# Designed miniproteins, single chains, continued (4): the designs that were tried, part 53

Each design is a single chain, and the fold is of that chain. pLDDT is the mean over its residues in the fold that is shown.

## One batch from the design tools (miniprotein)

Design m13823
Fold by ESMFold2-Fast:
Structure m13823 (fold): chain A 87 residues (1-87)
Amino acid sequence: DDREFAILFTSAALTVIGEGLDTGQLELAREAARLIVELARLAETASPEVRRRIAEALREATRAAVAGDLEKAVEILRRALEEARAA
């Protein structure tokens, strides 16, 4: 569902940017946003299984960002990008 993915990507991006602005973690917010954009690009041509893994990683990263842990959000997104590229 393209609408579900659009909502997930938008929510993740807004959450990491908002947390970065609120806490001054601008470099981590920038890196997280960059990784979200790359994952969005891969999701366009990805298999349903890879898209499901991307969706779960976005939910996990968003939860970490909401908890104030942008370093963990970046780690989750970076791992997801590496796995998606390998698929």
Scores: mean pLDDT 85

Design m13824
Fold by ESMFold2-Fast:
Structure m13824 (fold): chain A 100 residues (1-100)
Amino acid sequence: SIEELAEETIEKLREAARLMRENNLPEELVLKLEEMAKVLSKLPSLSKEEQLETVENMIEEVKKMLEYLENDPSVPEEVVEKMREILELLEKLLEKVKEE
């Protein structure tokens, strides 16, 4: 369900935010992930059109974050792998929204 996928994605976003803090990555990135988790918690209450726009915007933001993180050799591989997992979950969530 949309709710279950959103909850799973929120858990991964919070895990990534914690991992970023532990590795002294920019606070701006941590806050972006926490804001995404907050927005996703409201996703099931949004209209289908708003759900699509919200998830598509998050996918684009995560792609930009990944490009930034992959370009910095000081970033732990675990952080990059977690962000790739989040991107995969968001893409699955987008497909689920389109089906419902």
Scores: mean pLDDT 87

Design m13825
Fold by ESMFold2-Fast:
Structure m13825 (fold): chain A 60 residues (1-60)
Amino acid sequence: MTLEELKKYLEENREKFEAIQEKIAKEGPWTLSPEEQELYRKLMLYENVVRREEGKEPLG
């Protein structure tokens, strides 16, 4: 998968990623469904790959 494909995937899922992050912040990570947990893991992985390639600090 190219860097451009990763960026496109992140942009297409931006609102979902923000909603999951807000849910974690408000209600805790244990409130996520298995599907939300897998999506969050994938989006975090892709975000950190993009951040690393662009010389930015990874998300914890």
Scores: mean pLDDT 79

Design m13826
Fold by ESMFold2-Fast:
Structure m13826 (fold): chain A 97 residues (1-97)
Amino acid sequence: AVEVAKKGGEEALKGGLEAVKKGTGDATIKGISGALSGIGAIFEAEKLKNAVGAGRSAIGGGKSAKEAGKKAKNEEAIKLGEKGIKLGKKGLELGEK
């Protein structure tokens, strides 16, 4: 649970940063937001051992990264955001059990 949520946070962080590389304005702001939420998910997973919190942060970060990628027209950022959402949901589901 914790490791899956952490991976979701890592993908959200990568997606947010990827969107920032080619984004301007709103894409940059949402990319930064996604990256920060990804870092939060990694922290919650590694330092707090909180799979539920980490999963929620990874989902939020992945959604922001995906939206940033769409605004930046960056397919890699969109894919990374989607992976963050998928892994975050799985981490949350496993942590709730």
Scores: mean pLDDT 80

Design m13827
Fold by ESMFold2-Fast:
Order: sequence, then structure tokens, then C-alpha cells
Structure m13827 (fold): chain A 60 residues (1-60)
Amino acid sequence: MSVEESALAAVPGGTIVSSSRGMMGPHDVVAYEIEKDGKRYVVFVDAETGEVLAVSEQVG
């Protein structure tokens, strides 16, 4: 599964508004900022495996 599909599967019905690359421990990750129902979520996906490592809601 692609990293984008993994991110969208974690926040169904969301829309990707931005993406960035980074590190989470030994993992190379892609962080997707996703808008859904007026809320923002950040989904961290392993860039090599497509595994969702973390999902966090942005607090305004």
C-alpha cells in the first residue's frame, strides 16, 4: 500500500493538505497533515513499509 493510502486509511474521508519527511527513532517517516470535519490530524507513516506509526489530532 502506498504511504498516502496508509495515511488516508487512518483518517477516512480526510483530505491531505501537506506532507513532510522526517525521522521517528530509526524509522524514515512521512508526516501527512489531514483535514477532516474542520479538524487537523497528523499521520506518521513509515516511508519504507507504509505502516502507520502514529496518528495525532492537532489541538488549536
Scores: mean pLDDT 78

Design m13828
Fold by ESMFold2-Fast:
Structure m13828 (fold): chain A 82 residues (1-82)
Amino acid sequence: STVEKLKELAEQIGKLLEEQKPSVEVAQEISRGVNNGIGYAGQGKTEEAIKELEKAKEIARRAGLEEVARKIEEAIEVVKES
């Protein structure tokens, strides 16, 4: 399901954040955006889900977390295809 794929991507994002150790604020904002995006996707709120994930992706990109940003982009595509 879409939610199962998104949860797998969220786990991968969490692992990358633990490995790359950005500031606590950056890690929290990314995690919040990803979790909010998944929550909205589970409610069928596709536009809100994409908006939250795009926010998290931009934070990751600005912080130089390229792999995290790539995984968030994969999550956005999963939401768009559902």
Scores: mean pLDDT 86

Design m13829
Fold by ESMFold2-Fast:
Structure m13829 (fold): chain A 113 residues (1-113)
Amino acid sequence: HMEEKFQKTIERINAAYDAVREVAEEARKRGAPLTEEQLDAIVDAIKSLPATIRGMLNSGLFKTVEEALKALSRATDGGVGELIGAIANALLQDKTPEEVAELARRKVEELAR
């Protein structure tokens, strides 16, 4: 049950990752306002999210994927933190992969102001 929940969560995170990579590449072509380093940091943060959740579950401090996501949803500091928090909240709301991807896309576009 835990592993199945985790895999479904990864599938939704992967949808967000693909969407953010596309938005980051388009923003990079425009040359502003986010730097290439900032775009890489955003993409890498989402890419590492499955490993972060797995680490949280393995720590023994979080018993469920939902509990780990609730902790991550409190990450609101800075652009990357806000993006991770928004994705975690969307996952907690049982949003579809398409909805999570669209939310992540819009959040990156907001950060690229």
Scores: mean pLDDT 77

Design m13830
Fold by ESMFold2-Fast:
Structure m13830 (fold): chain A 91 residues (1-91)
Amino acid sequence: SEEKLKQAGEYFREAVRAYNEGRYDEAVELLEKAIKLMGEDDPGLLLQLARVYYEKGDYDKAEEAIRKALEIDPNSGEAQRLLEEVRKKKE
C-alpha cells in the first residue's frame, strides 16, 4: 500500500531525528512501528534498529537485528561491519 509506505517513511524520518538527538528509546519505538508496517524483510530498517541498540549498549539486541538483516542480504558490507563493531564491544 502506498499509504503504508508513506507512513513507514514518516516513522523512519522521525526515528532518525530521535536517534540524532540521543532519544534512543523513542527511536526504537518509531523503527519498530515502521518495521511492523513494512515487515521484517526490510534490511535497511533492521540495520537502523541495530544502530540504535548499539548506541544504547544493548549489544545482544543489536546483534539479533543485524543477523535478521544478513538473512535477507548475506553480502551486506554495512551489516557485516556493524556486526564486527558489536562483537568488539562484547569482548
Scores: mean pLDDT 87

Design m13831
Fold by ESMFold2-Fast:
Structure m13831 (fold): chain A 57 residues (1-57)
Amino acid sequence: SKAKKILEISNETGKEIQAAWEKGKKESDRKGLEARQETDKTRRELQQKMIDKINAL
């Protein structure tokens, strides 16, 4: 069903965001504020991809 596909896309996006956040935390410890901004950008891009996938259903 469409609802199951939406849930699967949301769950996959959540896992990708978590992985990006963990990578960004490690980078932030070394590069400071700049790496944090890059991590936030990645999070927004992943969220947009999720929206695009849901809209394609």
Scores: mean pLDDT 85

Design m13832
Fold by ESMFold2-Fast:
Structure m13832 (fold): chain A 88 residues (1-88)
Amino acid sequence: MEDEKLLELAKKSYEELVKEAEELLKEGKIKEAKLLVEIGNGVFQIALGVIRTKAKREGDEELLKKVEELAEEREKEEKELLEEIEKK
């Protein structure tokens, strides 16, 4: 439950940074937009890593599955978003 709150906070922070990156992209600030997306993903991945390590240590298979699913979704989303920014 508390670990799910950490994931929600990390997700919200990532979404806010992506929104700011979208505004920067509208201004033609491609490098700044890309950096902000990468920072947001970095923060989210750190949170996932902490929870993944805890889940493995405690044998929490349900939490581990949720973390791996979120990691896959975010990795795909970031790849698509960065490709869109770089195509310009």
Scores: mean pLDDT 76

Design m13833
Fold by ESMFold2-Fast:
Structure m13833 (fold): chain A 94 residues (1-94)
Amino acid sequence: SISEKLKKLAEKSDNPDIADALESLAKAVEYLEEGKYEEAANHITAAGILISAASIDGEDPEIIKLVKELLKAISKNDKDKAKEIVEKLEKILK
């Protein structure tokens, strides 16, 4: 699942704010699959704050761009776009 892949990407991230953002987005995906839209929105908001913190901390602009695009895809419940972005993150996060 996308949620499982996001949890694995979080474990591979050297930036703790990116790791926490990816875990928060994984929870958002799980809540969306359960129809729990308020809980999903709360985790999407938390992820946005963490991505902003990572950007201030000097994280790779390409990683910031991809995680922002992932947040937008998840907020729109666009599963195909989210999967595409996860595959791009898997190539960058070794």
Scores: mean pLDDT 86

Design m13834
Fold by ESMFold2-Fast:
Structure m13834 (fold): chain A 57 residues (1-57)
Amino acid sequence: MDAEIEKAKEGAIKLASLFSSPAVQEAVLAWFRRELARKFGEEVAEEATAEIRKELE
């Protein structure tokens, strides 16, 4: 992935880790997925979101 997507993933991981509730973490991931899909496309958003989710678990 390009540097901008990597930076977005890092930010999402940091933001999600501020919350201990799985429901809140999932809401944060859903919001970032939507923004990534809008800017970079659906396939990129799915891949990045899956990697973030794996990093949190």
Scores: mean pLDDT 75

Design m13835
Fold by ESMFold2-Fast:
Structure m13835 (fold): chain A 94 residues (1-94)
Amino acid sequence: DLGEKLEKEYEEAKKDEEKLNEWYLRVAALQQLKAEHPDWSTEELLEKLENLSREEIKKLAQAAIERLEAKYKESNLEPSEEMKEFIARVKKAI
């Protein structure tokens, strides 16, 4: 259900670069929120995300990107093209 909702939002957003960047920002924030609250349900995570300010969402997204970049650096692996796009688009929206 979460994947289906995010996929539908992605299909709409991919037609507009600004909307696509905002979609990636939201996904990054959600990933960080899930990392901070692993026991929370999808519904609880989405409810929390919907009640956050844009500045709070940006902070979560920035933390997610920093953790992701650190993980790639430590594993000595290059990100995939899809992951590079994700990181770049989130950084543009921050």
Scores: mean pLDDT 80

Design m13836
Fold by ESMFold2-Fast:
Structure m13836 (fold): chain A 75 residues (1-75)
Amino acid sequence: NLKDKLLEYGKKYYELLENLKTDEDVDRLQEELDKALELLEQMGYLKLSPSERQRLDELQAQMIAGLRELIAREK
């Protein structure tokens, strides 16, 4: 069930965000995002071309960089 998996992913993501204090926490967040995308693709709910996957990876990298910058500012 896609809805249940997305809800569980969202809960995990929220827990990671709530406890986000270090670069290692950001790395774990990125890893969970990668796992969620891979599962959606394997289940056939997300079908990406190589170029679409590349763009998504770049967007994800920008988001992760932004989170690292926010952590650095809070220090």
Scores: mean pLDDT 71

Design m13837
Fold by ESMFold2-Fast:
Structure m13837 (fold): chain A 110 residues (1-110)
Amino acid sequence: SLQDEVLALVDSVIKLTQKIGDLFRQAGLSDAAKKIDDIRKQIIDLKKTLSDDPKKLLEKVLELIDEVMDIINEAIPSLSVEQQMELGAQETGLATLKVVMKKLLEKLES
């Protein structure tokens, strides 16, 4: 169902935020890691509270994805080239999910 597709996309965002948080912790960027962890917890809570409202869930998760991307961009200058490449892979995954989620939101508005 469309609702199941939305929940699967949200689960993918949760997994990517976990990986990003872990990368920041390994890099010694404790403040950035905490911000990502706090956003991940918000997404988990939104999934629990808005599972029956896929449109509102998508809208709120998309806003949190933008916050994650801002944190990534602020952290990049503090990372090694190898850490930047690994983070870039996770950021590409997040950007792809954002595109898919926006297309799904447009279908829910029709």
Scores: mean pLDDT 89

Design m13838
Fold by ESMFold2-Fast:
Structure m13838 (fold): chain A 67 residues (1-67)
Amino acid sequence: DELERRRREERLLEESRVKMRRSFEKHKDELTRGVYEVARATYLTVARKSPDKDEALELAREYEEKQ
């Protein structure tokens, strides 16, 4: 069933988005100045392969600005 396959894919993409955002927020609270850049670079790399790459990039930029 094409509809069930689409629903499954959409759910996986949404879950991926939520997990990425949560991971970013967790790092935000735990980061020291020295780790900030490494975390940002890692998230940018993940963002390139994610359907939510624009949002991940936005969060990484926010991180950098708060530095």
Scores: mean pLDDT 60

Design m13839
Fold by ESMFold2-Fast:
Structure m13839 (fold): chain A 66 residues (1-66)
Amino acid sequence: MTVTAEATAKKDYEAKTPEELTLKKGDKVLVTFDSDAPPKYVPAKKLETGEEGLVPVEVLDDFVNV
């Protein structure tokens, strides 16, 4: 089952690869993941810039379904 949710970065995260997204604490992102098998990394889109990439789930908080 696919879930789309808005989340907030709870800490800064610097991308390790071109596929990853750099986040700053307080950034709002839209994430989509399979709720049956939540990964350690999720595809995310920054709402402020529109940039997309993978981020660790551990740096995200305040998930709200959209």
Scores: mean pLDDT 76

Design m13840
Fold by ESMFold2-Fast:
Parts: structure tokens; C-alpha cells; sequence
Structure m13840 (fold): chain A 66 residues (1-66)
């Protein structure tokens, strides 16, 4: 339950950032520039999420020591 809540919060944060970035990208008329910005943002968000999920995973493993 607590884990699910934390995961949902992380997903909501990511979605909010994505929505805001998509609105900015929509104003960019050059497809190449828009794609580059999206790719950069995607890498940053993916890296952030991966780190957070790994941390949560390790925390849960320690709790399940037995």
C-alpha cells in the first residue's frame, strides 16, 4: 500500500513534467529540434525514475531480510 502510493506519486510527478514539456514542444515548429528536446527530456526522466525505483527496491529487500 505505502509502496504503491510512492510509485503512484513518482508516476504523477513524471506525467506532470511530461505534460508541461509536451506543451513547450508543441510550440517548436522544427521537428528535428522538437525531437532532440524530447529525447533529452526522456533520458533525464528515465534516469531519475530508474534511480528512484532501484532505491525503493533495495529498501524493500532489506525489510525482507528473511
Amino acid sequence: SERDKKIRELVEEANRKIDEKLAQLAKITDPAQRQAEMRKFAREVSSWMQKKLKDLEEELKEKLKE
Scores: mean pLDDT 78

Design m13841
Fold by ESMFold2-Fast:
Structure m13841 (fold): chain A 74 residues (1-74)
Amino acid sequence: MPSVDELVAEAERLLAEYAALLRERGVPESKIQRMVASFRARLAEIRALPEAEARRELRFLIDLIKQEIAELRA
């Protein structure tokens, strides 16, 4: 099973992809930075949870980011 650190790395990679897609769509950089900062704050909160809960919440967040990326590409 992936570690918490591996799941955080996956979430950060997906956030970078999401930010790049928003830039392609002409979203202002200030708005992109606020959205990314919001997701990073959530990642920090999740990392403070017990390992099993952190892993579950990270998988949920990763799936949510993947859905947002898929919707932008639709």
Scores: mean pLDDT 84

Design m13842
Fold by ESMFold2-Fast:
Order: C-alpha cells, then structure tokens, then sequence
Structure m13842 (fold): chain A 61 residues (1-61)
C-alpha cells in the first residue's frame, strides 16, 4: 500500500478518537451533577485518548 493510503488511515483513526473526546465532553456538559469520581474517570479517559491522538499524529511526521 502507498504512503498516501497509510496517511489516510491514520487521519481516519485520529478523527475517530477526536469524536470520542467530543462525546465525553458532551456527556460531561449534559451531566453537570456527576460525582467528582465519575468526572475524574471521564477526564482520565479524555487524557488517554489525547495521548493516543498525539502518538498517531507523530506517525504522520
């Protein structure tokens, strides 16, 4: 497969992870009465997804 095909797949994977972060942020916004523990778990999940995105972006360089 060409480098272009690999780049497009990485871009699709990044977009999918970015959508997951947006879903978590929406859930946090729509549920302001979540416990501090539940908020912490969701913020941790966002952090993991952001780290994964950064890693995938490093593969495009």
Amino acid sequence: SSMQQRQQQLQRDIAALERQIEEIERYLRENPDLSEREKAVLETAKGILKAAISFLKSLLE
Scores: mean pLDDT 87

Design m13843
Fold by ESMFold2-Fast:
Structure m13843 (fold): chain A 113 residues (1-113)
Amino acid sequence: SLSKVQKSAINVLKRDKELMVKEVERRGRELGLSDEQIAQAVKLVEETAKEIIDYIKNNDLTDREGWNKKIEELAEKLRQGLLELGFPEDVARLIAENFKEVVKRILDFVEGK
């Protein structure tokens, strides 16, 4: 049922968020960013994940066009936020593109079970 799909999607997203947090922390450290800049980048990832959870709870997940559009909007917001926090353009873009690809696939993964 849709409610089971929503629950499964949220659980997968929570797992993927933890991996994204670790990736942002690793890349920030490799770039020589401060602990404060890295903490703000982590918070940005967590806030982005929360917006997706809110979308999952409040929207029809069979609307794949709406899902894809929302994830693309959030990925661009994430890219811009990382740039503001001192991440180079190429790294910010790579993180946002990886986020977009991983999150878009969540519904296919959940429905494939």
Scores: mean pLDDT 87

Design m13844
Fold by ESMFold2-Fast:
Order: sequence, then C-alpha cells, then structure tokens
Structure m13844 (fold): chain A 103 residues (1-103)
Amino acid sequence: SEKVLELYEKLRSAPDDSILNTIKLSDFPGRDGVLDFLVATALYLLDKGYPVEYAYSVFYPFRDLLGYSGKEIAERLRKFAEEVGLDPETRAKLDELIKRLES
C-alpha cells in the first residue's frame, strides 16, 4: 500500500511516543488498513534501532482484538520491507521478528 510508505516516512521524523499524535487510524480504515499502520510502525521501530520485542509488542493487543494471524502479519511485513529498502542490520532484526510471529 502507498499509504504504508507514506506513514513509514512520517514515523521516521518523530521516533518517540509523540509519533502516535501524527497518525490517524481513520486514515487506515478497516482491518487491512489497521494492519498497514501496525506494519509501518514495526518496520520504523526496527529501522530506528529498537529491540525486536518492541516491534513485536506493536501487534500484540491488535492480534487479540482484530484476529491477525502471525503468518498474515509476517507476510505483510515482508512485502513492505522490500518497498522501504531496509539496511542489512534492520533486515536481520525483521527476520527475527518474522520468526517470532510465525512461531
């Protein structure tokens, strides 16, 4: 989704809790839109050097509420990671996150 790339770039400008104030979930309507928002946030956290456990925690409350499978989240992460051009260190963290989601 084009909106995931736009969101990821916005997130990169404000790497703290205030980042949530710049993002409206209403811009990501429906179950797929919310997943796009969560994926962009997780990719951003990995790129900023946050631990894999922090990126994993982004999905945790929404998995129970919206019924996302770990496989579904992992597939969406792979797709958008290719579009944002992650460095090798961030890609290694993403691979660890995906392994945790698919377990």
Scores: mean pLDDT 72

Design m13845
Fold by ESMFold2-Fast:
Structure m13845 (fold): chain A 100 residues (1-100)
Amino acid sequence: SLEDEVQRLLDELGALVDQLLAETDPAKRAELEREAGRVVDRIYELVDDPRLPEEVKLRALETLAGLFVRLMAHLTGWSPEEQRATLARLVAQARALLAE
């Protein structure tokens, strides 16, 4: 189903984020970033599909926001409190986007 495809892509993206956080080789990092970008693009295509339920779309965007916060926390050294505040803001933005 479309829902199963979204979940598989979110799981794949999560694994790629874990690999990116551990990778120190710039060439391998660039390859992982390109692959992660491809997966993100596919998730957005599915989120734009009118056949996908709005609840699944919101959950996918919330998961993407969480993964983004993990990447940014690693790069910037954000505290757990700053991570929660940013996630809450991104989730609110995702809900606003779906309400359009």
Scores: mean pLDDT 78

Design m13846
Fold by ESMFold2-Fast:
Structure m13846 (fold): chain A 55 residues (1-55)
Amino acid sequence: MPSVEERLAALEERARALNDSSLLALLDYFRSVLSKMSEEQAQRALDTLEAELAA
């Protein structure tokens, strides 16, 4: 499993490629929240977010 930083970076790169400023703002906020969590908590939160974003 990649790190929280790598996972967030990948999502942000996708958002930038799409020129979706709303998604970028959401991901920036999410990154700020996750950076204040433990690695384990952040990984769990990302797992949930990615599952919901995937469908």
Scores: mean pLDDT 76

Design m13847
Fold by ESMFold2-Fast:
Structure m13847 (fold): chain A 71 residues (1-71)
Amino acid sequence: DAVEKLRQLEEEARRAEELADEVVKEAGKEAVLKQLEAAKEMAREVGRKEGVEEEAERLVEAIERLAEKVE
């Protein structure tokens, strides 16, 4: 289920943002930002493979907002 895969990616991105909220060192922020970038690429791959590109792009936009909060 493509929607279920996107939901898992959304949960992973949300957890990464929650971790960033507790991080006070730049090295920790960099690790979280790298994880969010990987989540965006995975979302786009799922969208392309499963034919849910519109849903995947909405998730990518949400992840980008989370990354902005980390920075």
Scores: mean pLDDT 74

Design m13848
Fold by ESMFold2-Fast:
Structure m13848 (fold): chain A 78 residues (1-78)
Amino acid sequence: AIDELIERLAKELRELGLSEEEIARWEELLRWASTQSKEMLEKLVAILEEERAKLDPSSPYAKALDLVVKALRELLEL
């Protein structure tokens, strides 16, 4: 389940034009997050949503954060 989620996220981030280095950092974050409590994941989602709100919605980084938040929310449902 988690490996499939991470593989899907990596593919989506690659299609957005992120570097392999940046993609690897997000994969590591999701693997780490999968070992954390639900409370910690909810805090992480809130932090990333707040950061996303400060960005231009058209930026590739804003779109990447939207995909990462979606993946973290899917982790909360597992």
Scores: mean pLDDT 83

Design m13849
Fold by ESMFold2-Fast:
Structure m13849 (fold): chain A 96 residues (1-96)
Amino acid sequence: MEEAKKLAEEVYRATLSLTDEQIDEALKRAIEEAKKSSGKPVFERVADTYKALAAAVLELHNPELAERVRKMTPEQAMAAGNAVLKAIKERRERLA
């Protein structure tokens, strides 16, 4: 769906604009938020982690965009989280 794709692209671009220290902070925040989902099924914990990661990235880039991620469906959260991971991978490949 077009809105989910646009949000994923926005999150992807935000991740590319962050410093390495900001990316480490986003990953740390996502891991801590995922720990709060203890007791949930594995799939829900993965979705919560992806949503937290995308939210942390947007909050560090532009706090106003973070609210859009908090209202995401699980499908949109998975797409946004995958966009963050793709951007991190591409950044690492530029350094190798």
Scores: mean pLDDT 75

Design m13850
Fold by ESMFold2-Fast:
Structure m13850 (fold): chain A 66 residues (1-66)
Amino acid sequence: DMEQLQQARLELFEASDRYQRTKTEEDRQRLIALIKRTKELILKVEPPELAERLTAALDGLLAQLE
């Protein structure tokens, strides 16, 4: 649970870095999927108030990638 969230954060960082370097549609879609998964884990693991703040930033990033 918390380990899954930590792993998701690492994968999100890696995917973001990869997309910035490659700019491919495949890497963009992977980044979008990882953002959505990370949001799900945050909502499951974190208290509601903290989860809302953390997911707001991810929602902003997701909107930019659409």
Scores: mean pLDDT 80

Design m13851
Fold by ESMFold2-Fast:
Structure m13851 (fold): chain A 80 residues (1-80)
Amino acid sequence: MERIIELLEKAIEAAEQGNELEKDIYIGLALIELAVLQLIGEIPKELADLANEAIKAIEQGDLEKARELIKKLKEKLKSL
């Protein structure tokens, strides 16, 4: 999960810099990591849902919403 958060934060940074290719690479890596964790059952559904919502927000260019969702992910992870 921490790796997914790092990848999403890097995707936001790339998007803010206008680097669409780097943003897409980080999103792709985050999706792969998320899919693996879901497949092996190592991620709660609530965290998986938040991660997917953050990815969609980044793809839609809503970086403020993406940052809020990442903050919620960090808080949920801390409470586990």
Scores: mean pLDDT 83

Design m13852
Fold by ESMFold2-Fast:
Structure m13852 (fold): chain A 82 residues (1-82)
Amino acid sequence: SPAELQKEYQELSQKLANAKTEEEKLEYAKKLFRLLAEYYRSQGYSEEEIREALEKLAETISKELGIPKEKLKEIIEEVLEE
């Protein structure tokens, strides 16, 4: 449901924001991207539309948390393959 998605999104976003190491940040970012990819697939979005949506989120995460955008893009491709 939208309420369950919002709760999981908020919990993962908070864990990502509170993560102290780059490895922890990348793990929570991967979980967040996976959650969103699964949701968008369930709503009938194409893989390309999902990639574009996740890349936009990655730009925000990169700016706010200082993670290189290229590392986040690699994680997005991993999530979309699995």
Scores: mean pLDDT 85

Design m13853
Fold by ESMFold2-Fast:
Structure m13853 (fold): chain A 65 residues (1-65)
Amino acid sequence: SDGERAREAALRAGRAGGGAGAVVAGHQIKMSGGGNEEAAETVRRGGLEAGDERGAELAQKYALE
């Protein structure tokens, strides 16, 4: 588990594309074996950090729901 690294990736992606960017980062974490739950949580946090509550919700929905 590399939550810190995953969070950084999501934050960077979120800043570039909001929730959509965060979702991409989350999927990448999952593909690397980072774990689905950790990826979703990190993506959600990244979206929120981008200042987009909607983006964070969308990121979580796309990753888990």
Scores: mean pLDDT 57

Design m13854
Fold by ESMFold2-Fast:
Structure m13854 (fold): chain A 65 residues (1-65)
Amino acid sequence: SELEEGIEKAIRYLVETDDPELREELAKQLGLSKEEVDEIVEYARKTGNFKEAAKRALELREKKK
């Protein structure tokens, strides 16, 4: 999905740059806390699995509805 692809790219960029503004923007866009975004980024950093990290972000978003 377009949303999943966008999240995957954002997570990849965050792992590379550790950009605090992008971290905050991603949290706001997904309705997640900054801590939840940090956990997802840390998962991607440890595993190299950006696609799974994006899916986890979407699953957390859905669970909050």
Scores: mean pLDDT 81

Design m13855
Fold by ESMFold2-Fast:
Structure m13855 (fold): chain A 81 residues (1-81)
Amino acid sequence: ARVEASAEVDGVKVTLRYEDGRVTVTVEAGGRRWTLVFTEAGELLHEEPVPAELYDAIAPALAEVLAAVKEALGILPAAPA
């Protein structure tokens, strides 16, 4: 199953997408986009480096989308691995 959630705080938009045992995190700010891909276990598969100056701006939006995705995934059985 596919689950997607996004939140925007102070002009920084974070989108979390869970699909087929992969977690894709997309960060959008100032017309720029960065993508990170993780396994369901949290192992990094792909990274586009996000500027450190955006970390504090990302944190609130990331917390909001993580809460939404975790709540949605709590209804689904854990992926077999």
Scores: mean pLDDT 71

Design m13856
Fold by ESMFold2-Fast:
Structure m13856 (fold): chain A 64 residues (1-64)
Amino acid sequence: MYTVVGDTGDPGAARIIAGMVVKEYPDATAEVEGNRVTVTTPSKEAAEQAKRAIEALGGTAEIT
């Protein structure tokens, strides 16, 4: 199980990333709190995609 925690700097961006990840990867779960997004998934690919999406927007993310 992979957990991605990221700060997108913008609540709208956080919601868009969360929605896109769960649509692309139905086994992923995403939670949004302000500009922060947390993605939990058994898929390494989904975790890496979430991290890249956050970083592409100038945010920071960590995979654990």
Scores: mean pLDDT 83

Design m13857
Fold by ESMFold2-Fast:
Structure m13857 (fold): chain A 87 residues (1-87)
Amino acid sequence: MDKRMNEAESLYNKGVELFDKGNYDDAIDYYNKALSLLDGEKGIGFQVLRMKIMQKLAEVYRKKGDTAKVAELEKSARAPPVQYSGR
């Protein structure tokens, strides 16, 4: 059942290795593949790994100078309860 966790962690680790080598585009691809495997999973281990991947994705996009994509990732990670500002 948790083989997805192992597969996602393997993809994440490969992405980190590529990031360390400066291969940002391939790192992004592997991080996205890992996130795809975690889609719909709610366990604490899956949530922790997903957060790590999202943080690494934001870091890779910062290295590439893609500020818009960094903002999108930060927005996706945010869960605003209620908006009351602007009244």
Scores: mean pLDDT 74

Design m13858
Fold by ESMFold2-Fast:
Structure m13858 (fold): chain A 65 residues (1-65)
Amino acid sequence: AAEGGDEGGAAGAAGGSEEGAKLGQIASRYGTMGNSKEAAEGALKAGEAGGLPDEGKAGSQRALT
């Protein structure tokens, strides 16, 4: 979404920094386990179909940027 408040951006940056680091570690683990982008894409697709948690939605949007 292109709409957002200053507070939302600052809070998102602070929370996204820690959550982004966690997601980065998880993604790195997937790669290290011999899982490539295919596994990451599969997990994302499965999450969308099964219903991603709010955390995944926020982190996913930041990761796409």
Scores: mean pLDDT 48

